# Designed miniproteins, single chains, part 56

Each design is a single chain, and the fold is of that chain. pLDDT is the mean over its residues in the fold that is shown.

## One batch from the design tools (miniprotein)

Design m1930
Fold by ESMFold2-Fast:
Structure m1930 (fold): chain A 79 residues (1-79)
Amino acid sequence: EKTEQVKKEVDELKSRAEDILKKAEELGFSKQDIDNLKKFFDDWVKRINEAAEKDPEKAQELVKEFKEALDRVESYLNS
């Protein structure tokens, strides 16, 4: 159940990350910056999914950290 909850939360954060990438493109960020940001988000998702199967408690910590990272990027783009 904890693993399923983590996967649900990471899917929601992945959706937010996709919205952030689209907004950055609309704001005129370079393709290199967009690609770097996408890689950053993809690395987070990968690490959370790997942890969710083996260590759900660690995965929950990573979800919290990823959410905080997304909140910071989103705040920056809304400035």
Scores: mean pLDDT 82

Design m1931
Fold by ESMFold2-Fast:
Structure m1931 (fold): chain A 98 residues (1-98)
Amino acid sequence: MEEELLKKAEEIVKKLKEEEIKKYAEEFLEKLRKKIEEIVTDEQFERAKEHMIKAGVLDENATREEVIEAFLAKIKANNTDRELALAYIYYKLYEEKL
């Protein structure tokens, strides 16, 4: 079950040094950037851009790259390095189970 994978991920993160936690947090954001660039449709980017313009984060001339960077910056600002590292380890364990 997903609960078993989450518990295993939490145990792994608990044993990590602060330096390793920061490394995995950065790797998670890079993996997320790559997946967004490969998977997200032009329509989804347009909608995200519209929401960010309304929120005062981006202007109408913002590029696709700037939309992605703004999204990743918000994720980084709203989550701790430990939470991002946990997400990275969880996804890695999920991929290994398949």
Scores: mean pLDDT 79

Design m1932
Fold by ESMFold2-Fast:
Parts: sequence; structure tokens; C-alpha cells
Structure m1932 (fold): chain A 77 residues (1-77)
Amino acid sequence: LEEEAKRALERAREGDTGAILEAARLAQQMYDEGRYELAAEVLRETAEIARERGDDALAEQLDRMAEEAEKAAREQK
């Protein structure tokens, strides 16, 4: 899962737009598994890539998801 997310982020940075959605789906799976801190990190990186690619709406949505994951991670301590 973590390695799959890293590969998706690498492909997204190299220009694979479909890899952005793949990274977001992997982050959602991490969230569903209770891996909130990791999910937040992947969502933040995916949002940055989406913003660099010109998709500000997707980046904003991903940043909101990352904030929710960050809050869940803090509540787990």
C-alpha cells in the first residue's frame, strides 16, 4: 500500500494524470484502515501535484481530506 502510493505519486509527477486519482484512492484506503497519519501525507502530496498540474479544485478537495485525516490522527494519540 505505501509502496503503491509512492509509485503512483512518482507517475503523477512524471505526467500521468490518472495516477493522481490512484494516489487519492490509495490514501482513502489508508484512511479506512485507520492509518490516518500516512493517509494525510499521501493526500497532501497528491494535492500538491494536482495544484502543479493546474487542477486547483481537486487540490482543494484533497487538502480538505488531508485536514480530516490529520485531525483523526491527532485524536488517536
Scores: mean pLDDT 81

Design m1933
Fold by ESMFold2-Fast:
Structure m1933 (fold): chain A 98 residues (1-98)
Amino acid sequence: SKPTPLEDLSPEEQELVRRFLLLDLSALRERGVRNLLDLLLLPEEEQLDFLMETLGIPDRETARRVLETAVFEVMQLDEVYPDASSLEELRAYLREKR
């Protein structure tokens, strides 16, 4: 699915995206996660569980929306994968480029 633009998220969800972009990933470093995009190399359930616990997100749908928006914002800044239409495509791209 196409990610929701940052400006179309609620103010609360925009703050969650900001917090996610500033997230300390050191707890996942032993699993090979060095940066925000590397988080997508983990199973989706582990990605969502980590975000829900770390950011205090109450439900998986909100966590997924925050993750999708934050990841695609990072991709736009780096132009790494601007045509990504889904998290699954981005995950496949990151696995290939690793």
Scores: mean pLDDT 73

Design m1934
Fold by ESMFold2-Fast:
Structure m1934 (fold): chain A 55 residues (1-55)
Amino acid sequence: TVKRIEVTTPEELFAALVAYHKRHGIPIDEARLRALVEKLVAQHPGETFTLRVVE
């Protein structure tokens, strides 16, 4: 099943990415990921990010 997640804030995007990595047992540096997500959202202010996750 494919889930679509629409996010506009760094917290929403970070939470979705962390959940995906933990579900699949992939090691993650949460502090580094948070910094990258904040930078990405800052470069695209007011834009909606769409994630497609296969479960």
Scores: mean pLDDT 73

Design m1935
Fold by ESMFold2-Fast:
Structure m1935 (fold): chain A 120 residues (1-120)
Amino acid sequence: SEIEKILESLEPLINRASEFLSQRLQIPKEVVKEAIRKLIEIYYSRYHYSEDEIKELLEKLTDEKAIVTEELLNFIGELLVLLSGKKLGAFPTFFRDEVLGKPLEELLKYVRQALKSYLA
């Protein structure tokens, strides 16, 4: 399928993003990688994002100083839902105003706190 080819093409970047997030969220790399793969399938198949648009979002997940845009916040929000084992029915937005326009590292602090509350 087209999605399988996209996942294969993006594999090096998926590995880099998974390593980056694993270290910051304190979650095993393989768990993060599986969640990112599922997120890519959602963005491609449900939200009709191109490979290049998905690649741009993944590249931001390798840079702690990347500025949090609304699009990046939504992408990470859906990743949080997947990482929670879908214990969250929707992404909580209570920290949106605290992180929008700030470096990614600030958003990841809130994501880590949220995941710690939902994961044993």
Scores: mean pLDDT 82

Design m1936
Fold by ESMFold2-Fast:
Structure m1936 (fold): chain A 88 residues (1-88)
Amino acid sequence: MTKEEKLRLVAEFLRHLLAGSSSPEAQERLQKILEILKKNLSEEDYKALVEMLETYEPSDRGLPEELKKALNLSDEEIAKYLVELIKK
């Protein structure tokens, strides 16, 4: 998997995390996760991720099973998992 594919997968995961909710709580969760990602990723990788999050539409194929399980984790655990996924 290329770095671009990993960043796109993370962007799709974050869109699924917000799917069906524009509530303040959902937005707060996204901002918290993005803040942790910003601190742990290079500036270039973080900017690419944000661009992908705004540009790409969600896939009809859904998320891999491991990422679906991550939707039930705490915000800190999600962010840590996504950082590791990008750095692989």
Scores: mean pLDDT 72

Design m1937
Fold by ESMFold2-Fast:
Structure m1937 (fold): chain A 94 residues (1-94)
Amino acid sequence: MTMSFEEVLEEIESLPEGLRRRVEELLAKGRRDEAIAVMQGAAEFLATVVRRMSSVASPEQRARLLAAAERAYAEMRELAREHGLDVTLPELVV
């Protein structure tokens, strides 16, 4: 990926809002398994992005990346809890 560090942070910070909207839409349609799959895919994508970006990031950038990802994970855990979704969040490696 050739995105700037700031663009990656913006994508991570916007992820929970878009994810909540999509998950709630799927649940409203009775598509619970699809909602779980979307949550799982988003978590795996985020973990992959964090791992890849941290390998080229400065210590300050790694701290910002981890903080943004942990905030996104907190929002994802809350969304899963609110709707009783069984999702596994991969470990964030920085």
Scores: mean pLDDT 83

Design m1938
Fold by ESMFold2-Fast:
Structure m1938 (fold): chain A 81 residues (1-81)
Amino acid sequence: SLQAQIDELRAKYKEAVAADDYAAAARYVQQGLRLLLELNPEYREEFEEQEAKIREEIAEAIAAGELDEREIEALEAALAA
C-alpha cells in the first residue's frame, strides 16, 4: 500500500539522518511527498502549501544558523527536483 511505502521511507529517512547522510534523507523526503500527492491528488493545493512551509522552515533555519551548508544544499536540491 502507499501508506506502507510512506512508513518505509520514514524509517529510511531516520536511518539516513542518524548516519549524517543528508543527501539520502533529502531524497526520501522528496519520494515521500510524491507518494502523498499520489495518494491524495485532490489535495494538491494542501501539498503545495506544505512544500512552501518546508521551504520557509529551511529559510528560517538558514537565517538562524541552525543548518550547515551540506544540509541546506541537500534540502534545496530535494525541493527543486
Scores: mean pLDDT 66

Design m1939
Fold by ESMFold2-Fast:
Structure m1939 (fold): chain A 82 residues (1-82)
Amino acid sequence: SEEEKRKKLLEKLKKILEKGRELALKMKKEKLSKEEIIEKVIEFLLEQGLLSEEEAEELKNKSISEILDYLMEVVEKFTEEL
């Protein structure tokens, strides 16, 4: 049902946000470089199924600004699907 689909999407989003928060705190504690932060963010998105392996490799060649734009687009598309 549509209600079950929506519930699963919300639970998935909640899990992704909690994991993202934990990753951000860990990166802050480890005092990573900008490049290392970007790499870990890309790996996180790949693990959560928000990014394909091909897209992950493409993003490694992008600027920080382009990567942020991509992340915002993913969030907007997910929000529109709810």
Scores: mean pLDDT 71

Design m1940
Fold by ESMFold2-Fast:
Structure m1940 (fold): chain A 79 residues (1-79)
Amino acid sequence: MKKQEELIDKAIDLLMKAARESKNLDDQVQLTLLAMQAAIFKKAGKPKEAAEFIRKQLDSLNLPEEVKAELKKLIDEAL
């Protein structure tokens, strides 16, 4: 099931890119911690749990609408 892992990798990369582009420290920390936790779940062989964790946090993230839509698409395809 490499496709699920590839979708999670894309979601993690998108979160890390959003963190780097943010100038708000709280948003940078939140996005980085979310990306790190998703990476930990993936490395533990739990890509479904990584996807579910990101999905639960999506509505609370301070992200541009286009970035949220892309994340949601990646996560929905991974689940």
Scores: mean pLDDT 81

Design m1941
Fold by ESMFold2-Fast:
Order: structure tokens, then sequence, then C-alpha cells
Structure m1941 (fold): chain A 90 residues (1-90)
């Protein structure tokens, strides 16, 4: 496994699922979770070849998540995931 592939697996484990939007009204089996527009799947599809490319894509995903989510826990988890990936790649 390449270092970049291992970093992507680490990101997948640490990155929050969805954008943190929760339906508080208890609609039966309806969870208002919108997919992250630039999440792990988009990063994998872009096939980054360098640590710099990978980090740029992760930072873009975090920026997009901040635009759609106000959930402090989801944002903190995403920021922690970015920090861990940066530490792993340095």
Amino acid sequence: MSKFEQALELLTRLWPEGNGVVNPEGQPEVVAIAPNPVGVASIREANPKTAEELLALVEQALANLKKVSTDAEILARAEAALAEVKAFLS
C-alpha cells in the first residue's frame, strides 16, 4: 500500500460522514444528511499523486463542508482528520 493510499484510508476513517444536518422532527427513517460535495470519494476520484495534491483536496473538502454544515462536532472532526493526514504525510 502506498503512503498516499494509507493517508486516504486514514482520512476515510476520521472524516465525518455527511454534512452534519440532522432532522430533529423525527420523520420516519428520513435523515436530512446531504453528502459532502468534496469528500473522500471525490478525493479518491481525483487520484492525487503527491502529498501536496492530497492535502489541497482535503483542505478544499473542509472548506466546502464549512459552507454547508454548522455542526461544531462535525467540523471539529473534519479539522482533526486534516491535521492527522498532514502529520502522517510530513
Scores: mean pLDDT 63

Design m1942
Fold by ESMFold2-Fast:
Structure m1942 (fold): chain A 83 residues (1-83)
Amino acid sequence: MTTRLSELLAEYYEKQGKLELAKKYLDLGKSHPNNLELTRRLLKELTKIFKIPQSVIDKLKKESKNELEFLRKLLDLLEKKQK
């Protein structure tokens, strides 16, 4: 999950022409593939970038049985927003 979130953020910055920042996020996800705190920080940044309302995030949390399901649902939402 951390790696996939880092890839999404890197792809976003690459499309913005910020290649150095994109590479930084790819390297970060590769260095910390199972870091929950990093996963939360990457999700926070992606939700701000894609302007996901807090109400939508809160709804996904309520509909998710655990944090893993929440993270997966949020990732799916972010991928749909990108394409």
Scores: mean pLDDT 76

Design m1943
Fold by ESMFold2-Fast:
Structure m1943 (fold): chain A 93 residues (1-93)
Amino acid sequence: SLEEEIKKRVKPDMTVEEALDFAIEYLEKKYGIKVSDEAREQLRAFLAGKSFDEILELTPEELLAAMGDVADGGTVAEIFRILKLIAKYAKEK
């Protein structure tokens, strides 16, 4: 399950960039979802300098506004969900 993968892979020193890479890899490998290089770069730019605390405070609407031209809403929502789960787990350590 996603929660089991997060518990095994997420470490206290994991960066937001590593969490994004994990989320995209999980979606592509598990569900066959394609995240374009353009969408990945836009997500990376949007998340640059943000802490896990700031990720937990993000709304789905803010992420959609940043990504609407390069990724569909379903993919954006799923990436957001995975990032928030990783952020919660990272903060517990």
Scores: mean pLDDT 76

Design m1944
Fold by ESMFold2-Fast:
Structure m1944 (fold): chain A 83 residues (1-83)
Amino acid sequence: DDTQRFAELAVKYVSKDDFEGLGKEVAEMLRSRGKPELAKEAIELGKKAQKEVDENKDDLEKVNDIKARFLQRLSELLRKALG
């Protein structure tokens, strides 16, 4: 179940502030579904989220907003691959 796997990965990687790592893990899920273009998008989303969180470390509310937006966008890529 890709939804369950994504939830597990999100908890694991977000708790460690490793958004590039989460993007790469989701990219592997997308590649396994034959969607290499969506996998590229997942990697770029992870890089962007990592940069934004690193630039805003002392602003908890902003960091939480960045995390929520990142997770939503990754979830959308997975839904596109499964549709």
Scores: mean pLDDT 86

Design m1945
Fold by ESMFold2-Fast:
Structure m1945 (fold): chain A 80 residues (1-80)
Amino acid sequence: DAAVAEVDAQVARAVAVAEKAGAEELSVERVDETHAIVSASKTVNGKKVLVRTPIATDPEELEKTGEELEKKLAEEMAKE
């Protein structure tokens, strides 16, 4: 159950990172006891930007949710 506790903690952290990045919609899907998917989305310039981050027992995945969302938002804002 240590792996379950680690996934739960990482899901909570990924949600916090996505919220800090300005996500308007958040969802968490539990795939199994050691895997989950966190989805974050935000609308920029009328277009929905969606980032999905698989959560496992790897802390590096936590930062990817925020970084990918911020990068996608910047890319959409630059489009004309």
Scores: mean pLDDT 70

Design m1946
Fold by ESMFold2-Fast:
Structure m1946 (fold): chain A 77 residues (1-77)
Amino acid sequence: SELEAEVLIAFAQIYLALADKYFERGDYETALELYEKAIQVLQEALEIADGPTRERIEKLLEDAQKKYEEVRKKLEE
């Protein structure tokens, strides 16, 4: 449903915002966990979304995955 997809997007955006905050603080382990949670929620939203909402979720997912990989690289340094 549209409402269900929007609620999941909202939760994902909260996780992304928190992840960004922890990343800025140098807490890469916490940032990684939060980006992973955002990715999981966005994947769930993608299963129930269609049309323009699906495209919006796909863009958020791509951004979240890119940030997740950036944090992983920081932890491997």
Scores: mean pLDDT 87

Design m1947
Fold by ESMFold2-Fast:
Structure m1947 (fold): chain A 81 residues (1-81)
Amino acid sequence: SAEEEALVRELVERLGEVVGDEALRRAMEATFDAAWAAGESAEAIVNRIGRVLAERVTLSEAQEREVLALVHETLERLAAA
């Protein structure tokens, strides 16, 4: 749905802000676009984005807590939609 797409796009933008890496933000956005076009669920796409982030960057403890909070918030909102 348009609401689910907007929620995942907002997550990508906010994750990019937390890590401060534009190339990584673009990689997460590309992952979203490809998976969405392939008909994957929003939950599956959020999990793919989380994997891309985990594979490409070493986060501080504070950044990791914020990333986990954003992912959980997004998954909760998707489950309620």
Scores: mean pLDDT 81

Design m1948
Fold by ESMFold2-Fast:
Structure m1948 (fold): chain A 61 residues (1-61)
Amino acid sequence: MRVEVRREGDEYVATVTTSGGVGVGRGPTPDAAIAAALRQARQLYIQALLEQAKKLEELAK
């Protein structure tokens, strides 16, 4: 997992790269931006897992 934080005006933008996808978040502090980016990355990963599980269940029925 890679984490990059950049300052954009008066806010921070964080980009988190994971094996499951890329999340981007914004916040008034670096920590807030990273937290937002991690939430997005986690949400995308959960959606991918749910889609994979559904396909496996359909094949087993």
Scores: mean pLDDT 76

Design m1949
Fold by ESMFold2-Fast:
Structure m1949 (fold): chain A 57 residues (1-57)
Amino acid sequence: SAAEEELIAEFERRFGAQLHGDEEMRRAMHAYIRRVLAENGWDVAAARAELERDLGA
């Protein structure tokens, strides 16, 4: 979905460097972002807040 793609792109921009080019870790991060979005009923603002708390904002 557009919301999923935008949130993944945002967090790749903000935290992607911490993955050190590890594709397995990047895939895990994408899966985690999708999970948090689903758990928050696809509310991007709520999902972003949870991800920021969990990933260290």
Scores: mean pLDDT 78

Design m1950
Fold by ESMFold2-Fast:
Structure m1950 (fold): chain A 60 residues (1-60)
Amino acid sequence: AEEAAKAAAEGDARAALELGQRGAREGDSGNSGVAMGGHEGILRGDPELAAEGARAGLAA
């Protein structure tokens, strides 16, 4: 149970990360530095951004 919950949280974080990177590439193809900065921001463990991105990805 606890292991499954942890794996689910990791999955959500990964989905949010991929969505953030894709959005940055499409909206800002000339600013790779900005895209990488956003990626690192999510990796800092911002649960609100991670949850929002994961939900958007699951809805797609």
Scores: mean pLDDT 50

Design m1951
Fold by ESMFold2-Fast:
Order: sequence, then C-alpha cells, then structure tokens
Structure m1951 (fold): chain A 92 residues (1-92)
Amino acid sequence: LLEEAEEVLRRAEEAKKEVEEMTKADLSKASEMAKAAGEGLRVASEAMRQARRLERSPDPEHQERAARLREVAKETVEAVLELSRKLLKLSL
C-alpha cells in the first residue's frame, strides 16, 4: 500500500506539471486528470487509514511506516487540491 501511495503521489505530481502547460484546447485530457485526482484521494484516504492502524502498534518500525504513510497522504491531498484548482480554472 505505501508503495502504491508513493506511485499515485508521483502520478499526481506529473499531472500537476501537465496542467500547468494546458490550455482550454487541452480539455480533452481533463477527464484523465480528474480521474488521477480521484484515485489520489482514494489512495490517500487508505494510506491514512493504514497509518492510524499502525500507530496502535508499539513497534518502532510500525510507527515509522505510519509517519511515512501520513506524509505521503498529505502530499497527495495537496497535489490533488492544486490539480483540481487548475482544472476548475481551465473549465471556466
């Protein structure tokens, strides 16, 4: 799951770069960018759920993995929010 979350974050960051260069003519790709945003939120939610579960363990390795999952989830949400703002601006 952590590896999946990191992969989805990477894809969200790449989508942000693409949106920065998009014009209204590129709205044909907006649907795929919106799908990437939705997937990002889903995976971030799951990562936070897993982090919460790992935090119950006194195991230092579990605590470290939980902290990393939280960080990746936060970065993914931020990337999705920025992507969504850019897409909304192009859709106006």
Scores: mean pLDDT 76

Design m1952
Fold by ESMFold2-Fast:
Structure m1952 (fold): chain A 68 residues (1-68)
Amino acid sequence: GPAREEAERLGRELAERISALLAEAGIDAKVTAETVGDDLIRITIETPEGTVVRELTNDEARRLIEML
């Protein structure tokens, strides 16, 4: 549905922007995004130092993108 389609779009945009910021900072990272349910986005950031996983609603993802 529309909420899931938005979550997929927001996840892709967020992963791309985080990847670009980390690359600009010289950090070797793999950033992936997946949708969990209709409006929940899971972001996984893998670095040599470890892995960070965060789950965001569509509203939280939109706010984070605006801050990046």
Scores: mean pLDDT 84

Design m1953
Fold by ESMFold2-Fast:
Structure m1953 (fold): chain A 83 residues (1-83)
Amino acid sequence: SKGVELAEEAAKLGEEGKLTGKQGLDLSIEAAKNSGKSELAKGTAEGMAGIAYGVGIASGLSPSEAGYLAGKAGADALKNMPD
């Protein structure tokens, strides 16, 4: 899904240190807009996790802090979506 792809791109670029704060935020916002295009609960959760990670990195959080937010966002999404 486009949401998952954008979230993965944001996370990867942030992790590689190639992402400016604005670019990370823009990619994460676009991923959020497209997360609902995935029909699979797992795809949506992965998208939400990637968005949280990308936003965290873009906001100056460490990879471990961003990873924590990503895990929480993914878990929350899975709890609130049907199978």
Scores: mean pLDDT 59

Design m1954
Fold by ESMFold2-Fast:
Structure m1954 (fold): chain A 67 residues (1-67)
Amino acid sequence: MSVEEAGDRFLRAKQALEDATDLPPEVRQQALEVLNRAVERVSGTDDPEEQARIFEEAAREVEALLS
């Protein structure tokens, strides 16, 4: 997966979280922590492959929390 594809997936996961208005506060908090951690990790690397991996992992975790 390219950094653009992974980034798009990450943004879709973030949007899905924002659209999930009837989400338990605990689940929302966990999803927000996953997203925030991913942003911090991406900021710490200039490697596109590592950035793509971080975005994909975060998107998968948020998708799982929203399922």
Scores: mean pLDDT 82

Design m1955
Fold by ESMFold2-Fast:
Structure m1955 (fold): chain A 58 residues (1-58)
Amino acid sequence: MKKVAIIVDKDEEKAKKAAEIVKHDLGADEVIVVENKEEAEKLKEELEKKGYEVIIAY
């Protein structure tokens, strides 16, 4: 099962740095950055339906 981390941040540079840390510390296979919590929750539901394990980082 693939593990996906979703990072909620409007700052692209800050989100990129956080993505590297989250990928290393949580062992996530993929990292996706979104701008708001509502988009993150929607994406989580869609990915979980496809069989992914999803973690949201705020």
Scores: mean pLDDT 76

Design m1956
Fold by ESMFold2-Fast:
Structure m1956 (fold): chain A 75 residues (1-75)
Amino acid sequence: SALQRASELTGQAADHLEQGEAALKAGDYQSAIAHYQQAIRLAQEALALDPESTYARVVLRRAQENLARAQAALA
């Protein structure tokens, strides 16, 4: 179902968010940015299928906030 697909995409987004956070802590800003961009894409795709997903919205918001932090660190 679309809701099962949304759940799978949200899980993949959360995994990328976690990998991005690990990369950010290691000072690997390029890797962190790539993971956060992937997390954003997957979370947005999940929200297109399940607009009411609180978890997908939380993952999206955190990935966007962390992406901004990683990009600022490169500037």
Scores: mean pLDDT 91

Design m1957
Fold by ESMFold2-Fast:
Structure m1957 (fold): chain A 96 residues (1-96)
Amino acid sequence: MSREEKFLEYLKSKGISADPSKFPKYSLAARAMAEYLVKKGYIKEEDFELAVEVMEFLINDERFKDASPETILLTVVNLYKNAGEFGLLFLKKYKP
């Protein structure tokens, strides 16, 4: 199973469904993850598009190659809770 397929299956278990035939794989997984965070109230609707960008970067990032979808979601939630939109911007701009 691909990483994207694993992430989409996890999100399906949370009530978020997506069709990979309609969209590029990583963009679809990123949108579904961001939608889950907004649906749960972890991220504001106004920050949805920024969350999609951050999720797409994290899914493709070497530092998160072995990370579960839960680990990526918790990373985003924790930074957003402590610094709002600036937490998301930090994740997007951070390079080791």
Scores: mean pLDDT 70

Design m1958
Fold by ESMFold2-Fast:
Structure m1958 (fold): chain A 100 residues (1-100)
Amino acid sequence: MGILDQEAIERALARLPEELRERARIILEGLAYLRHHPDATVADLQALGLSRRLAEALLAYHRRGYVGSVEEAQKIPGIGRTTARIIYTYEQAQLEILNE
């Protein structure tokens, strides 16, 4: 995981409710891992603490690319509203850092 990925994760976590931050960190570390490991498997994501269903959902998200909204993220099988909010918050943080 790169320094820029870590900065994006910390910005996203700061914008999320405290009760979601532990769950969000695992999800966002999984997404950062996928950016640097294009051959990553469901098993690799599960080793990071993700469930099979969520690991499959994050792989589908990674292959699709940026969704740009919570509503679009929720269209991905296995991504509910809470996970969609986490992903969208992370997308916004990444775009802000890249445009600085």
Scores: mean pLDDT 84

Design m1959
Fold by ESMFold2-Fast:
Structure m1959 (fold): chain A 78 residues (1-78)
Amino acid sequence: SSYLTIDSAVLRDGVLHITGTAHVRARLVITYNGQQIYDGRIVPGPFSLSIPVPGPGDYTIQVVVDGQVVFTQTVTLS
């Protein structure tokens, strides 16, 4: 993707660990079952996030630039 590359996404002990590379300055938004669980900034370069989460399931990762969703990826975690 021209916006974001996700290298890993793993669930461990109620914490979502995501690593990757951002290619833009933007907002990173993560949703679970339609609920926003994370909203933070990204800048070009490598990133690593550790976020407490409700549990296994589908997590949608979005990059938002100027109020527009420009990237979406869903990861299924167990």
Scores: mean pLDDT 87

Design m1960
Fold by ESMFold2-Fast:
Structure m1960 (fold): chain A 78 residues (1-78)
Amino acid sequence: SEMDAELAALGREIAELSKELTREERIKVLLETYREFFNAPDASDEEVVAKFTEWMETASEEEVLEFLRLLLEQLKKA
């Protein structure tokens, strides 16, 4: 499907950009993406991970694509 194709393309770009970062930088970008996505700039790492985990239990494929698009934009800025 078009969504499956976009998911695969996003996954490839995320993987390529992530290769240029250290493990610590990748974790930082991921946590910053969580804070931006949930509009929770003051959330602790624990709080924002909990929000993401709970969101993933009900998230649609479209919502997951929106998250991955934001992650890609954050990686491009890193």
Scores: mean pLDDT 85

Design m1961
Fold by ESMFold2-Fast:
Structure m1961 (fold): chain A 68 residues (1-68)
Amino acid sequence: SRELLEEALEQIEKLVEFLVKNKASKEKIEEFKKQIDEWYELVAPKLSEEEREELKRKREEIYKKLEE
């Protein structure tokens, strides 16, 4: 459901903030990105077109935060 998706995104954002704050290694960041990509592939087919676009933008924003 949409509520579960929003909750998952909130948890992902908190984890991103934790990784950045604690200066996680590039290896750990790449591992996390791979996990996000896998999660995205699982949920994207279940979303509306508008929700997919929003999720895609959120993913790009997260990647930029992880890479500076």
Scores: mean pLDDT 76

Design m1962
Fold by ESMFold2-Fast:
Structure m1962 (fold): chain A 100 residues (1-100)
Amino acid sequence: STLSDDEIELIERFKSLMSEEIKKKFDSLSEIDQNTLMLFIENLLQSDFSDAVRQRMRDLFLSNVPESEKETAKAILDHTWSNIDQLKALLDQIQAKQRA
């Protein structure tokens, strides 16, 4: 899918929160897989899902990821879960900027 300028800004800010190791893992993914993963993360952050629902969605997403990319995808999702409040705040800031 074609990314909007706001999606690009979200990706850049999301990557700024990554360790160098996780950033390298993310950059090792194809552009299509990077975009798919970021769309999934954005949808999770915009929703008032319970932790149980988010965990189930994570497991379903990972079940559809190729075996060669599962470790990378899991590491990025684990990073997202560890920083979920900060990432939600960043998404809210990006969306507020669109309205200004």
Scores: mean pLDDT 72

Design m1963
Fold by ESMFold2-Fast:
Structure m1963 (fold): chain A 71 residues (1-71)
Amino acid sequence: SEVEELKELAERYAEKSLKGYQEAAAKLGLEASVEVEVDEERGLATITFTVGDEVIEQTLSPEELKEALKS
């Protein structure tokens, strides 16, 4: 389903991005984590990264997720 594809894309993007945040955080003695939420009605994914005490939130469409995963 389209929702399952969106969830898979969001989880793959979150994993890829988390690796970068974890590498950056480790240099500062910090930890990084991620949370993924899918809005089925809007067809959007909200991905929240926590790096130490900082919170970074991104809301992305399936097309934006596919483009980000090509890089």
Scores: mean pLDDT 84

Design m1964
Fold by ESMFold2-Fast:
Structure m1964 (fold): chain A 119 residues (1-119)
Amino acid sequence: ARAEIDALAAEMEAQGLTSAAAAIRQLPAATPDPEVALLLARIVKLLALSTGGRTVEVEISPDPAEAAAALREAAERLEADPAAGTLRLRRPSGANGTPEEAVWSVRDGEITVDVRGEF
C-alpha cells in the first residue's frame, strides 16, 4: 500500500538517504502493481543500507504473481546478505531476443538504475 511505501521513504530520509527516499516515493507511479511497488521499495531500502558490492541476480517472470514471488526472494536474499549492494533483475528475452534487465545499485545513498529493453 502507498502508506507503507511512504513510511519506508520517511525512514530512509530520517537516516539522510534522500536519494533512496525519493526513488521509493516514485515507485507507485512507475509500477502500477501495489505489491510489486512495495517489494521494490523494500529492495531499495536494503540496497541503500548495504555495506558491500556483491550482486544478487533474480529472474522475473512476465506473470505478475511469479514476478512478485521473485521480488520477495530478492528481498529475502538481500536481507540475508549485508554485502549485497547490487540487484540484477532479468526477464527472459523471449523469441524476439530483446534483452530485458534492470540493474539497481546504491552507493553513498545514491541510487543507480541501468535498464535494458522494456522493464
Scores: mean pLDDT 68

